# Designed miniproteins, single chains, continued (2), part 85

Each design is a single chain, and the fold is of that chain. pLDDT is the mean over its residues in the fold that is shown.

## One batch from the design tools (miniprotein)

Design m6947
Fold by ESMFold2-Fast:
Structure m6947 (fold): chain A 60 residues (1-60)
Amino acid sequence: SKAAENGIKAAEAGDSVAGAAGAADLRRHGLVTEEAAQKAIEAAYAGDSKAAAEALREGA
């Protein structure tokens, strides 16, 4: 979905706030699993944008 693509792109860009917000939004709309969204949020705030993007891809 477009929302999932946008969330993954934000995480890849290293914007931890935008990446975490995108992951939460994707989870709210059922576009990724809760587990994947939680992993992505944690990775984004830890500064690991690659791990955040990977978690979203696995849960989509």
Scores: mean pLDDT 70

Design m6948
Fold by ESMFold2-Fast:
Structure m6948 (fold): chain A 59 residues (1-59)
Amino acid sequence: SPEEAFRRALAAYQAGDYEATVRAAEEMLKLNPQGPYRDAVEALLDEARRRLAAAGRTV
């Protein structure tokens, strides 16, 4: 379910768990490469990776 997977990735991002967000986004692109959430998932992945690089990762 692409919608549930996206909600899960977004919830991780909102919780500040950027490593979990990256993993969830990468799994979504792998399992659903032509899904309607592709653009949103790619944007979320880029943002989470930028946060990890800038913040030195969460505790």
Scores: mean pLDDT 77

Design m6949
Fold by ESMFold2-Fast:
Structure m6949 (fold): chain A 78 residues (1-78)
Amino acid sequence: SNLQRAADAAEGLAKDIEEYSKEPNAKEVAEYLRKAAEYARRGDIVGALEYLGKARDASTNPGLRLMIGSIMNSLIAA
């Protein structure tokens, strides 16, 4: 499902951030992304979007903010 793909993307990004990122808020961003994945797996789009937004806002990296925004856009109905 679209929610499962978004959850997998958010969790994968969280792992990459913890392993490779030198971002000051890396741990906080990863925790928000994992929380977003939990909500997405439950079918809670609103909860998933809230935590993706928190992850994006905690990030200081423009590329990471864009990647999180892409996951958010994948959940927003056209």
Scores: mean pLDDT 84

Design m6950
Fold by ESMFold2-Fast:
Structure m6950 (fold): chain A 123 residues (1-123)
Amino acid sequence: MPKLLIVDDSVDALAELHDALSPYFDVYGALSGEEALRLVREKKPDIVLVDLDMPGLSGLELIKRIRKEFPETVIIALGGSVLDPAVAERARAAGADALLPKPVDADTLIETVKEALEAKKKR
């Protein structure tokens, strides 16, 4: 199964997304951007879900760093802030392949991940 890393500072959000995605992906979780960078280097996930609304290392800076080191990784930005056009533009410029507002339903998330992975195979 493809490897998927979830980056969110909420333990509850990580648990809910893990349960929804684990039938389809090998799921890993990170509670901070710093932990996410360590796990991306260690596990080399195919997909990273990045919450933009995290303290510390910003989700936008995390996306930019992952894209620079791992040009092949699919990056999906999550958060209520993606509804702001300026935030959406910055996330795409940083290297996000897709953006989803929170709250996100599991079916939309799974579909978006599968579509982004399929698009990457054609690159």
Scores: mean pLDDT 82

Design m6951
Fold by ESMFold2-Fast:
Structure m6951 (fold): chain A 104 residues (1-104)
Amino acid sequence: ELELARRILDYLLSPENAEYTYVLRKLPNPKALPDYSKYVPNPISLETIRAALDSGEITTLEEFLAKLEQMLENVKRYFPEGHPYAALAERALELARKLAEELS
């Protein structure tokens, strides 16, 4: 189950998915978005999810999918309705959920 979560994350971070996951890979630069932490107290990126899996903070596939969902909600909190980043985060979550269903 955790191995599956790691495999899904590796696939999301792969060159095949870079087109839509690139902007989700790292936390926003505080110098570029200095008010980000004001609206998003718990920032999440694909790299922070990787670190949480490696540290044992995420212990289940369910917790892994919940972090991807929280990442999407963070994007929706900061950016206005209909912003392209929300669609990219939704695409990443949809793919992860599909792979979790098909491979679990």
Scores: mean pLDDT 81

Design m6952
Fold by ESMFold2-Fast:
Structure m6952 (fold): chain A 80 residues (1-80)
Amino acid sequence: SMMDQMIQGGFGALNSSRTPDQVRQRVRAMMSYVQNTLSPDDAMTFMDRVRGHLQTMPPDMQQAGIQVIDQQMQQIQQQQ
């Protein structure tokens, strides 16, 4: 599906990251793109798949990516 292709492309971008800051930038870009392009349910599915993939990465990269996802979740929920 188109969703699966987008998810695999995102995983490739994350795997090619050399620093935690690159992971943060790439996760932010992906989250912004899917929020503007996909339905809310599909965007949440995409974010959950990215979170799962981050768990397979080195600890510093994993933490950096998860922090961005958590921040985006807080923004979506309109929590202060």
Scores: mean pLDDT 79

Design m6953
Fold by ESMFold2-Fast:
Structure m6953 (fold): chain A 66 residues (1-66)
Amino acid sequence: SMEEKLNELLKRVSEVAQRAKETLSPEQFREVLGRLRKVVSDAMESGDIDEALKKIEEIQEEAEKK
């Protein structure tokens, strides 16, 4: 359902943000937060939660390379 997908998106955002806070510099963390915020905002406008989940995964992979 849309509700279940939205709940998973918010959970993934929280997990990625928490890991980024623990592993990245304050400047890099703020950059990641900005990207996560944009993905959530875009998903709420479009309703495309599957695309949002994919973008969150890409942000996580990029953050782990920093």
Scores: mean pLDDT 82

Design m6954
Fold by ESMFold2-Fast:
Structure m6954 (fold): chain A 68 residues (1-68)
Amino acid sequence: SMEEMERMAAGGRAAREGSRRALEELTSRYTVTGYELVGGTEEEAIMRVRTSEGTLLLRVTAEGAELL
């Protein structure tokens, strides 16, 4: 629906800014080999990040990321 598309767009904006910061922090400590968005809302995203050391799940918002 239109409302779902609007929520996804809002979540995408917040997630994009938070993801950028989270990926910058992760790449300073790990070799990131891939990532994917596995869920999201207007305020947060759940990302699966693959590194050479293993796979991480992150909750990402405009304020930053936390490890799940």
Scores: mean pLDDT 66

Design m6955
Fold by ESMFold2-Fast:
Structure m6955 (fold): chain A 95 residues (1-95)
Amino acid sequence: SVVADSRKVIEMAREEARRKGWEETLAEIDRIEALAERAVKEGDEAAKEELKQLLAEYAEKVAKYIEKKEYNEEAEQTRLLHTTADAAEDIVRAA
């Protein structure tokens, strides 16, 4: 269920990016999901490490937007990417 729930979170992020016309964010969501798939299906340690780095980077960016009380489009895009990376990491840990 953790994997199914996490995949649903990624699908919801993808739909939101698509609805808002955020083409670059949508491409990054797909890239993050592909990293998780390589980590799980191929045991790709480099993909696992890249995913951990992305999660840390997006978490830091989200924290900075919250601290500054910035709720612009870039902050929303960063929140979707953080949510996607967090869900992707959950899929990898459940494997």
Scores: mean pLDDT 87

Design m6956
Fold by ESMFold2-Fast:
Structure m6956 (fold): chain A 71 residues (1-71)
Amino acid sequence: REEVEKLVEEALKELGITDLSEEEKKKIVEDALAFREGWKRAFGIEPSDELLKTIIELDLKYLSAQKKKAA
């Protein structure tokens, strides 16, 4: 969990996203954890940190795009 939280914080800083609520950050962390578990269950191997970070960045970009569409 702490590893995933660190990857989320790194992705937020790299993407310059500063307007996420605590609930939205928690959702991104939970989504990444669910992806990691699902990947390991399906393939019997853990996803790389690079793959996890890519998925986190996609989730963050998607959330940002949805917020812009709602505004």
Scores: mean pLDDT 75

Design m6957
Fold by ESMFold2-Fast:
Structure m6957 (fold): chain A 61 residues (1-61)
Amino acid sequence: SAVDALRAEILALVREHMPADADYYAAVLDLILANAPSDAVAEAMLRTLLDTLRAIVARAA
């Protein structure tokens, strides 16, 4: 699913660029997926998080 693909991509990005925070972001992703009112909202939240993390990584490089 799109949600599963986004979750996997976020975790891969975090594990590569901010490994000290990997457990924190894994927990955040689990909370979003457990508590999102719909799959569409979960996808939107994960997409926003991925875009935010990509921007942080790009600025740090």
Scores: mean pLDDT 86

Design m6958
Fold by ESMFold2-Fast:
Structure m6958 (fold): chain A 72 residues (1-72)
Amino acid sequence: MAAKIIEEAARETGEATASLPEKEDIAQETGNIALAYLISEESGEKQAERLKEKYPAGDLAVEIAKKAYEEY
């Protein structure tokens, strides 16, 4: 179930930036953020900051990753 939430979040984020051929990279980075939060809050925050700087919709992806991690 968590994997599906991450996949949907990544797809929605990718569709917001649909002109970019990197939408699958956004999906992978969203998953990496969720995993980083599972390891430590500091690691998750560091990855979250990188995604926010790289993509305008990074905040949405980060919130969905945190939610998936907390619900797990």
Scores: mean pLDDT 61

Design m6959
Fold by ESMFold2-Fast:
Structure m6959 (fold): chain A 95 residues (1-95)
Amino acid sequence: KEKQLGYLGGILDTVEALLQAGLDFSKEAVEKNPDNEFLKKDYEENERAVRLFPRWRERVMAEAEKLEFKSHDEFVKAFHEISRRIGAELEAEAA
């Protein structure tokens, strides 16, 4: 359990870095093309993802710590279900 939570933390650190890189890239694209509505929307979506990520991570980690699992595959399946549910809950709260 502790080993799986450590790996999950490392994966989430990588996801956070990738989300930040995506935001930085889309910001530069908008600055170079200020009249492009597609790039503005992409930037807004990336900004929202980065803004919601800490709350998503906190809730996902809290539920992952309560998981009982017998194998890595069970952990991965449970994690995917938790991730999807918490993502939907945060989208509903933001609406």
Scores: mean pLDDT 77

Design m6960
Fold by ESMFold2-Fast:
Structure m6960 (fold): chain A 71 residues (1-71)
Amino acid sequence: MEAKSEEEKKELEEEAREIVDLAIEQAKALGVSDEEILELLQKGLETTDNEELKKVVKEKIKEIEKELKEK
């Protein structure tokens, strides 16, 4: 595998955030609970070997956990 530049990693992280954010927004619009979204994100972490995507998903898990505590 070729080494990724820091800029390339950042672009991949931003793209992953857009995809994850869109998926979460659509799931919420369909009435999927924050707890179910957390389970889906945790499953995504187990199935991906992409470091940038893992970082984004971990960040989103923490955000949703915080949101659940504030409800």
Scores: mean pLDDT 76

Design m6961
Fold by ESMFold2-Fast:
Structure m6961 (fold): chain A 60 residues (1-60)
Amino acid sequence: MPPVTAESVAAGIRRIIEAGLMPALFGVDLADLDDAALRNLARLMSASVETVRRALELIR
C-alpha cells in the first residue's frame, strides 16, 4: 500500500465529517479530539498520529 499522506487523510476526515459520522465513530466533534481519539482515527485511516495531526491542520 502506498504511504498515506496528510492530504489523503484530510480528505478522508472531511468525508467522515460531511457524512455526519464523527459523533457516531468517536463520540466527539473534531475540535474535542483527545490523544486516544487521535490514535483511533490514525488506526482507522492506516496513518500515523502525526499524519492525522497534520491533516487536521489542513482542514482548519
Scores: mean pLDDT 69

Design m6962
Fold by ESMFold2-Fast:
Structure m6962 (fold): chain A 87 residues (1-87)
Amino acid sequence: SKEEERERKIELARQLLITAKGISDLLNEEPVSPAEENKLRRELARKLGLPVSTITKLADELNLRINRSAAEKMLLSAELIERRERR
């Protein structure tokens, strides 16, 4: 059950990152700075209760380039998920 919960959160993180990539590609906006991208990865990891290394591995596999619009939508989605999981 504990292992199953972790796998579900990893899959959820993957889906959020894929969606963010799709939004970034559609909008053709300039990517966020490397410092902002690192901050976003840490925030996503925190909200989902996953290691930053897991988020980094997923993002690297996707060759992720995020615009500000995609970053905002991704973090809002992660926050709503965190709020539901809080209890």
Scores: mean pLDDT 78

Design m6963
Fold by ESMFold2-Fast:
Structure m6963 (fold): chain A 95 residues (1-95)
Amino acid sequence: PSLSPEEREALARLEEAYRNRDYAGIEAVLRRLAEDPSRHRFAALLLTELIGRALKDRDEELLRHLFDVARRLFPEIAEGIDEAEKEYLELLKKS
């Protein structure tokens, strides 16, 4: 899929913030995307991919932060977010 210039810029900023564990930078990029109605689903997809990366990296602190961002940006699915966080934290404890 072809990304817009804005989406490409957001991905570059998000990758840098993730690499540096810049929690504020991660949230700022995702919030800007989520507040744009045309990019709300794209923001949700990126957040889901970051959660998967944090789980793979076994970074519990980042994982908890990403779920907090999810609750702030997608309050309409807060119940599902709480359940997912519990499951992902259990996966970290087992390995």
Scores: mean pLDDT 80

Design m6964
Fold by ESMFold2-Fast:
Structure m6964 (fold): chain A 83 residues (1-83)
Amino acid sequence: SEEELEKAIEYIRKTRPDLLDSLLTLAPGETEEDVRKLVLGVYRAATEGLSVDEIAEELGLSPLLRFRLYLFLKAMGVEVEPP
């Protein structure tokens, strides 16, 4: 939802503002919906303790987005296993 996305962006802005610009930047082949899923995935992993695999299944992440989620979580200092 838009409310969850706004909360996710604010959480990242407060905790790791240095990562926010990178997270919101479209990579080649990505859509705005892909970025939305990535932001929500980072937020859910950080606040709910869900694994990368659980989030990827819930949000329908491609293998590339699953790997990007992992990289952002590692950059944030979250203990996660590689996908």
Scores: mean pLDDT 78

Design m6965
Fold by ESMFold2-Fast:
Structure m6965 (fold): chain A 63 residues (1-63)
Amino acid sequence: HMEELKERYQKRLEEAEKGAREFADRVIAANPESREAAQSMYDLGVELAKRAAENELKRELEK
């Protein structure tokens, strides 16, 4: 029933997680001492992505 919305939501999360992961991986690779900071950035990125995806899903449901 919400398969299309679920796919869109999942795609948004995957794109954001990929971006945050790439950023974190680059920071960790260049500066291993930055692992904690990189993890925090990744967590924040995922959280922001979830919020954005939830807002988009809510808008779709209100149409």
Scores: mean pLDDT 74

Design m6966
Fold by ESMFold2-Fast:
Structure m6966 (fold): chain A 74 residues (1-74)
Amino acid sequence: SSEALQAREDIILEGILTVAAADPALGDAVAAQVSALVKQGRVDEAVELAIEAVGKVDPERAAALRERAEAVRA
């Protein structure tokens, strides 16, 4: 649905911004990989990649983003 896609896009954006704020080089690398996955229609993999990257800089926020991703999938 449009709402589920928007929720996934919001998780990806928040994840990339979180990583970029803590580690700009990692943020750039993650943004490039996420963009490639989204362009291929691999949106769920893009969400997972963003959450895993957040886990390297902010584990508590990564856990919160994962809960939101699971809620969208259900």
Scores: mean pLDDT 86

Design m6967
Fold by ESMFold2-Fast:
Structure m6967 (fold): chain A 71 residues (1-71)
Amino acid sequence: PTLEQIEKAIAELDKEELKKKVEEVRAEALARAEELAAKDPSKRVPLEVGAELRAVAAELDIVLEKARELS
C-alpha cells in the first residue's frame, strides 16, 4: 500500500482495539519465549527480544491489512 493509504488506515483504526490485539500477540509470544527459555535459560534475553519484535510486526500487519482493505 501507499503511505497515504497507511495514514488513512491508522486514522480509521480503533486504537484501543489495536492495542488489545497487539497485547494478545505480545502475551502469547512472551509465553512461548518463557517456555523456550526454561529449556535454555542462557537464551532468555534474545527470546524476549524476539517476542517483542513479533508484537511490533503484528501491529504493522494489522495496519497494512487495513490499508489494503481501503485500497
Scores: mean pLDDT 78

Design m6968
Fold by ESMFold2-Fast:
Structure m6968 (fold): chain A 94 residues (1-94)
Amino acid sequence: MPQLSLSVSADVVRVGEPVTVTVTNKGDVTVTVTVLLLDRDGRIVAKSEPVTVPAGGSATFVFTPTEAGRYTVVAIGTDDDGTIHTASRQVEVT
């Protein structure tokens, strides 16, 4: 089972509307999570500060897109043994 899950406040938003991203650690170890917002071309347009998320915990991140287009929200979590966990979701900006 994936150790990280990612949800967004809406799958379709307007330019300038904030998107709240919730990352849940479903694993049994603490992870340090960074969230990236990628545009259609795979460019990083926003990056969060790293946040420590304990086992069974959640963290929230907010991004405000400035341009219309298709975006991918990617959560990257690293645990204490160096294992990388990922989760992603697409958001349409109109």
Scores: mean pLDDT 83

Design m6969
Fold by ESMFold2-Fast:
Structure m6969 (fold): chain A 98 residues (1-98)
Amino acid sequence: SAENRALLARARELRREVEELKRELSELLKNKAPISEIEKQLRRLEERLEELREVLAEIEARFAELSPAERREYVAIGAFAGMAEIFLWVAKKEIEKR
């Protein structure tokens, strides 16, 4: 459906944004950037992951209506979100040790 395509397009956009924020955060951590800059980037990543989870929940509610290709994309984005959440948790723990 048009609604399912729009939700998946939004999830795909949010995945790209999360991937970019994760990359930027990794560089800040690697370069031992000021804690204030790292915390700002952590907040941005957390906010975008929250938005992604909200969109994924809407897709999940419509799962039975999805095509096989749309279901595969949903699972892939969900797996990505889980890995990004683990990365966020590890990054928070790393700065606590500094």
Scores: mean pLDDT 89

Design m6970
Fold by ESMFold2-Fast:
Structure m6970 (fold): chain A 82 residues (1-82)
Amino acid sequence: DEELLKELEEKELEEKRRELAREIARKLLESLERSLERAVEEIKAGKLSEEEARRWLSLALSLYREERREEKAAELERLLAE
């Protein structure tokens, strides 16, 4: 039955799309965390001015907290899944 095979393929494709969306969202969060760690290292090395350091950390923490909210992550995942 070709219709049954098509339904199974569509379900598998939809599940793969959702998994890919979750994977992308996770990688974005990991990238943000690495950027934050890099900024902290640069601050400790004295490469950033105090004002630049505060501005960057405030922005990164704001984005990090917002991206770490489960509802916000779910919205991004839904947009990526189409």
Scores: mean pLDDT 63

Design m6971
Fold by ESMFold2-Fast:
Structure m6971 (fold): chain A 62 residues (1-62)
Amino acid sequence: SSRERRLERYRRTLALFGRHGSGVSYATLARELGVSVATARRIKREVLADPEGVHREILEAE
């Protein structure tokens, strides 16, 4: 589902932040998530705007 794909992208983004720091490049994010740079930029913005909310949503889905 669209929700599962969104949560998977958020999980992978948080894992990359843990590995590279929150300053990880959009190019690295795009490559690792299999999305365009524009999509990676949007995802990174969403996660950084509400990291606690994103983390909570992931935990609730598990």
Scores: mean pLDDT 79

Design m6972
Fold by ESMFold2-Fast:
Structure m6972 (fold): chain A 67 residues (1-67)
Amino acid sequence: MVRELEQKPEDSSRTILIFKEPDEIWIVRTPVEELKRARAHGSYRLVVQRIEETPFYTIHYMRLEIA
């Protein structure tokens, strides 16, 4: 088992998006306003900041950037 889904922001100015697949988890932590702009623009990319391997999952910590 891995960390439970955290859809709660790290604080009121940030959002955590968690994409969960069988063997991999992607955690995206980004400011709420930046996330809103990226969604409105319709074009963004995810940049890997670090990778943590667990016995059952590989966890990718990522940052959102507007393309």
Scores: mean pLDDT 58

Design m6973
Fold by ESMFold2-Fast:
Structure m6973 (fold): chain A 100 residues (1-100)
Amino acid sequence: SKERKRKLAINYLELALFYLRQAKKIYPHPLLDEAIRLVEEALKLLESGQVNERTVYLLERAIDLVEQLLKESTDPEFKELLEKAINLLRKALEYVREVL
């Protein structure tokens, strides 16, 4: 159902946010802070029942920033946390697109 997919998107974003915050503890980076901010904004929109093109845009931009950090990073633990986060962000985006 639409409501179930929204709840799944929220759960995936909360888990992605957890991994991004864990990555920040290893290496604080401005692009990581921006990715976290974008995910937090998307999460607030989803929780308020707002599933729209703005939510999609925020998640796509967050994914792009995490992908950039992943390419530029050499720390294995930091990369693993970013890879976990990006996979969860992509799953959340898929559910958001299905609910539009």
Scores: mean pLDDT 91

Design m6974
Fold by ESMFold2-Fast:
Structure m6974 (fold): chain A 77 residues (1-77)
Amino acid sequence: MYRLTIVLEVDPEKADEAYARARELLAGVPGASVFKAGNTIVVDALFESKEEAERLARELAALPGVKDIDYRIVELP
């Protein structure tokens, strides 16, 4: 099992739009969490495969107004 944690820095003008779209993307991922703090969006999710985690990271990086992205994928025991 793999844990994905992503921190997105977004354009202030796009922050609400990016947050809404991130929530829509994560609606299909059981147990995923999305948190917004100002212009920062934090996503945490669990996947059976690293490839699924990488795919979500790419989709989130493509959201409107994303200025910077920091993500981490950790294999869980």
Scores: mean pLDDT 83

Design m6975
Fold by ESMFold2-Fast:
Structure m6975 (fold): chain A 64 residues (1-64)
Amino acid sequence: SKLEEAAKELSKADFASGPVEVSVENGKIVIKAKSFTKEDYNIIYKILKKYGLPFTVVEGIKLE
């Protein structure tokens, strides 16, 4: 699916805030990271646009 392809590309992307965990759960792409910078959001948005997916598909979780 396009969700799985986008999640795979996101998991291999070079995020400015460091390493991230990416999974697909309940029709959403779940991204877990210590922080999300404006640059990280730009990376996410560009990959989503490539696959024709809305940003509402992404769920961000901050790790403490």
Scores: mean pLDDT 81

Design m6976
Fold by ESMFold2-Fast:
Structure m6976 (fold): chain A 82 residues (1-82)
Amino acid sequence: MKKWEEREKKLKEELAKTKDDKEKLKLTAKALLEAIRELLEKDPNLEFSLTVDNQIISTVDLKEAEELIKKILEEKIKEIEK
């Protein structure tokens, strides 16, 4: 939790320095993926269900969810860039 708060603070500082909305999205996506990896470090067998960008991730381990979230974020970034 405290490590997440420090990361959020750092992200806010970077976002404040960044004028480009596309770059803000990239910074946010990177921070989100790092947070997921920290959760995996604490409990590599974590399972959850979530819906992201109209995709339903049925109960899976957090590691598989990380890869799916990563793909969704990469596609969204490409969509905004073009």
Scores: mean pLDDT 61

Design m6977
Fold by ESMFold2-Fast:
Structure m6977 (fold): chain A 83 residues (1-83)
Amino acid sequence: SKLEEAKKIVRTALLVVKNNKDIPQETKDKIISYLEEALKANTVEEILEKVKQALDIAKSDPNAPQEVIDVLETAVKKIEELK
């Protein structure tokens, strides 16, 4: 289902975020929190909203690595393409 595909995209992004040691810890915890909320969502639209919120947190921190921003932007794009 599209919901299962969206959750697979989120799990991939979550693994990249969790394994990145260069994200400031407070920012990292907030990104992880939104991605975990995305995994609890029941619609692709709710998942997309939560991933966009995670991306906004990453973009708001000037010390967030570009790799983290790129993986979250890729996740947003892939989830939007599921519609």
Scores: mean pLDDT 90

Design m6978
Fold by ESMFold2-Fast:
Order: structure tokens, then sequence, then C-alpha cells
Structure m6978 (fold): chain A 56 residues (1-56)
């Protein structure tokens, strides 16, 4: 599934790939990421991540 990940100020999206997500599009303080629910759970625990929500 595809998700939008919003990062906290001062952090980079590199943590997404470390957790097993694939960045398909990047914006300011956000990335569109292809990943499963397990990867979403990992990213939510990371201090770099502010929000994650599922794209339709």
Amino acid sequence: ATYIVRFRPGYSPDVVEEAGGEIVEEGEDRAKVKMDDETVEKLRKMPEVAYIYKEQ
C-alpha cells in the first residue's frame, strides 16, 4: 500500500528506506512511500516521523 509520511522538522526521509519502505515521491518534510503495515508500525516508533497516513 502507499502512505504519506510526514517528518519532524530537521529530520530526513532516509529513515524510511532503513525501515524497509520505498520512497516513490518526496516533498518538503514529507514522502510518498510504498510499504506494508509492518513497516508503518516501525516508522511510527521512530523519532524522525511525525505522522503517517494511508493514501487511497
Scores: mean pLDDT 77

Design m6979
Fold by ESMFold2-Fast:
Structure m6979 (fold): chain A 95 residues (1-95)
Amino acid sequence: MSPEELAKEQALALVHMLLGIAKATGAHPELLAILERTVRELQEAYEAGASLKELAEIARAGAAELAALAPTAGEEATEAANILQKIADNLLAAA
């Protein structure tokens, strides 16, 4: 498997894990909606052959929305935003 393919699969696994944790802990409904949409958009883009940069842009968009939600959803939104930003940074580092 190529380093680029591994980076994409790792990003997908990490966002699925983040969504699973958020669901298990009863996270804020708006936080869940942003994560579910971000996971869906990342999966659809990956299946369409999207580049590491395109996948990173989707993750960054999700991170920005979660960061904006922090006043409503609290520290959990900030933590989720930081994780998505790290995923985006890891995708770009592999590009």
Scores: mean pLDDT 87

Design m6980
Fold by ESMFold2-Fast:
Structure m6980 (fold): chain A 72 residues (1-72)
Amino acid sequence: LKKEYEEAEALGKKYKEEYERARREAEALEQKARQDPSYRRQAILADASAGVYQIGYSVYKLSAENLRKKLE
């Protein structure tokens, strides 16, 4: 249980970092797309990628919270 909690918490942190990175990349590409339409496809794909990482973060965060409650 404690090991599973630590692993879930570590994975949640990794997904959070990837989400924050992907979100910043999507915002930068959206700004570029406003000036140059050739970046629009890249901006859309980057936004979708950020969404995938957000889901992963939410899943591992919930798993860590449930395991933490069992350790109390």
Scores: mean pLDDT 80

Design m6981
Fold by ESMFold2-Fast:
Structure m6981 (fold): chain A 66 residues (1-66)
Amino acid sequence: AATVSAIKNTINATLKANSASGTPKAKLIGSTIVTGIVNPSSAAATKTALAAATAIAKANGYAVAA
């Protein structure tokens, strides 16, 4: 299962990478979280991880694409 800490670390790493490349942060955050942090066997775990990631990104001023 994903934790808020693990999700935050991936968001921070993605933001750091994007600062050099100019890649759209919101889309990369979503993609990285799904494929890089969490590959759960259940839809419920994936939904929880995405909700937490979306909340963290929005709290930090990012527009998050689904």
Scores: mean pLDDT 53

Design m6982
Fold by ESMFold2-Fast:
Structure m6982 (fold): chain A 70 residues (1-70)
Amino acid sequence: SEELEKKAREYELLAEIHEGLALIVEGVAKILEKRGIAPPERLLKIGEELRELAEKYREKARELREEAEK
């Protein structure tokens, strides 16, 4: 189904956006570490949550692609 493939692409885009946001957060944490500053626990937690959300969107996209093949 073309509609299921379109939905899969939308979830893939959401996953990519959240992965990109996680990379920004991780990049900030690395800048702080290089400056001898311990990254705030809240910042690390935000990065982890963005990664978890991206993974969930990737899983939804995979399920939609599998359904489109039926």
Scores: mean pLDDT 89

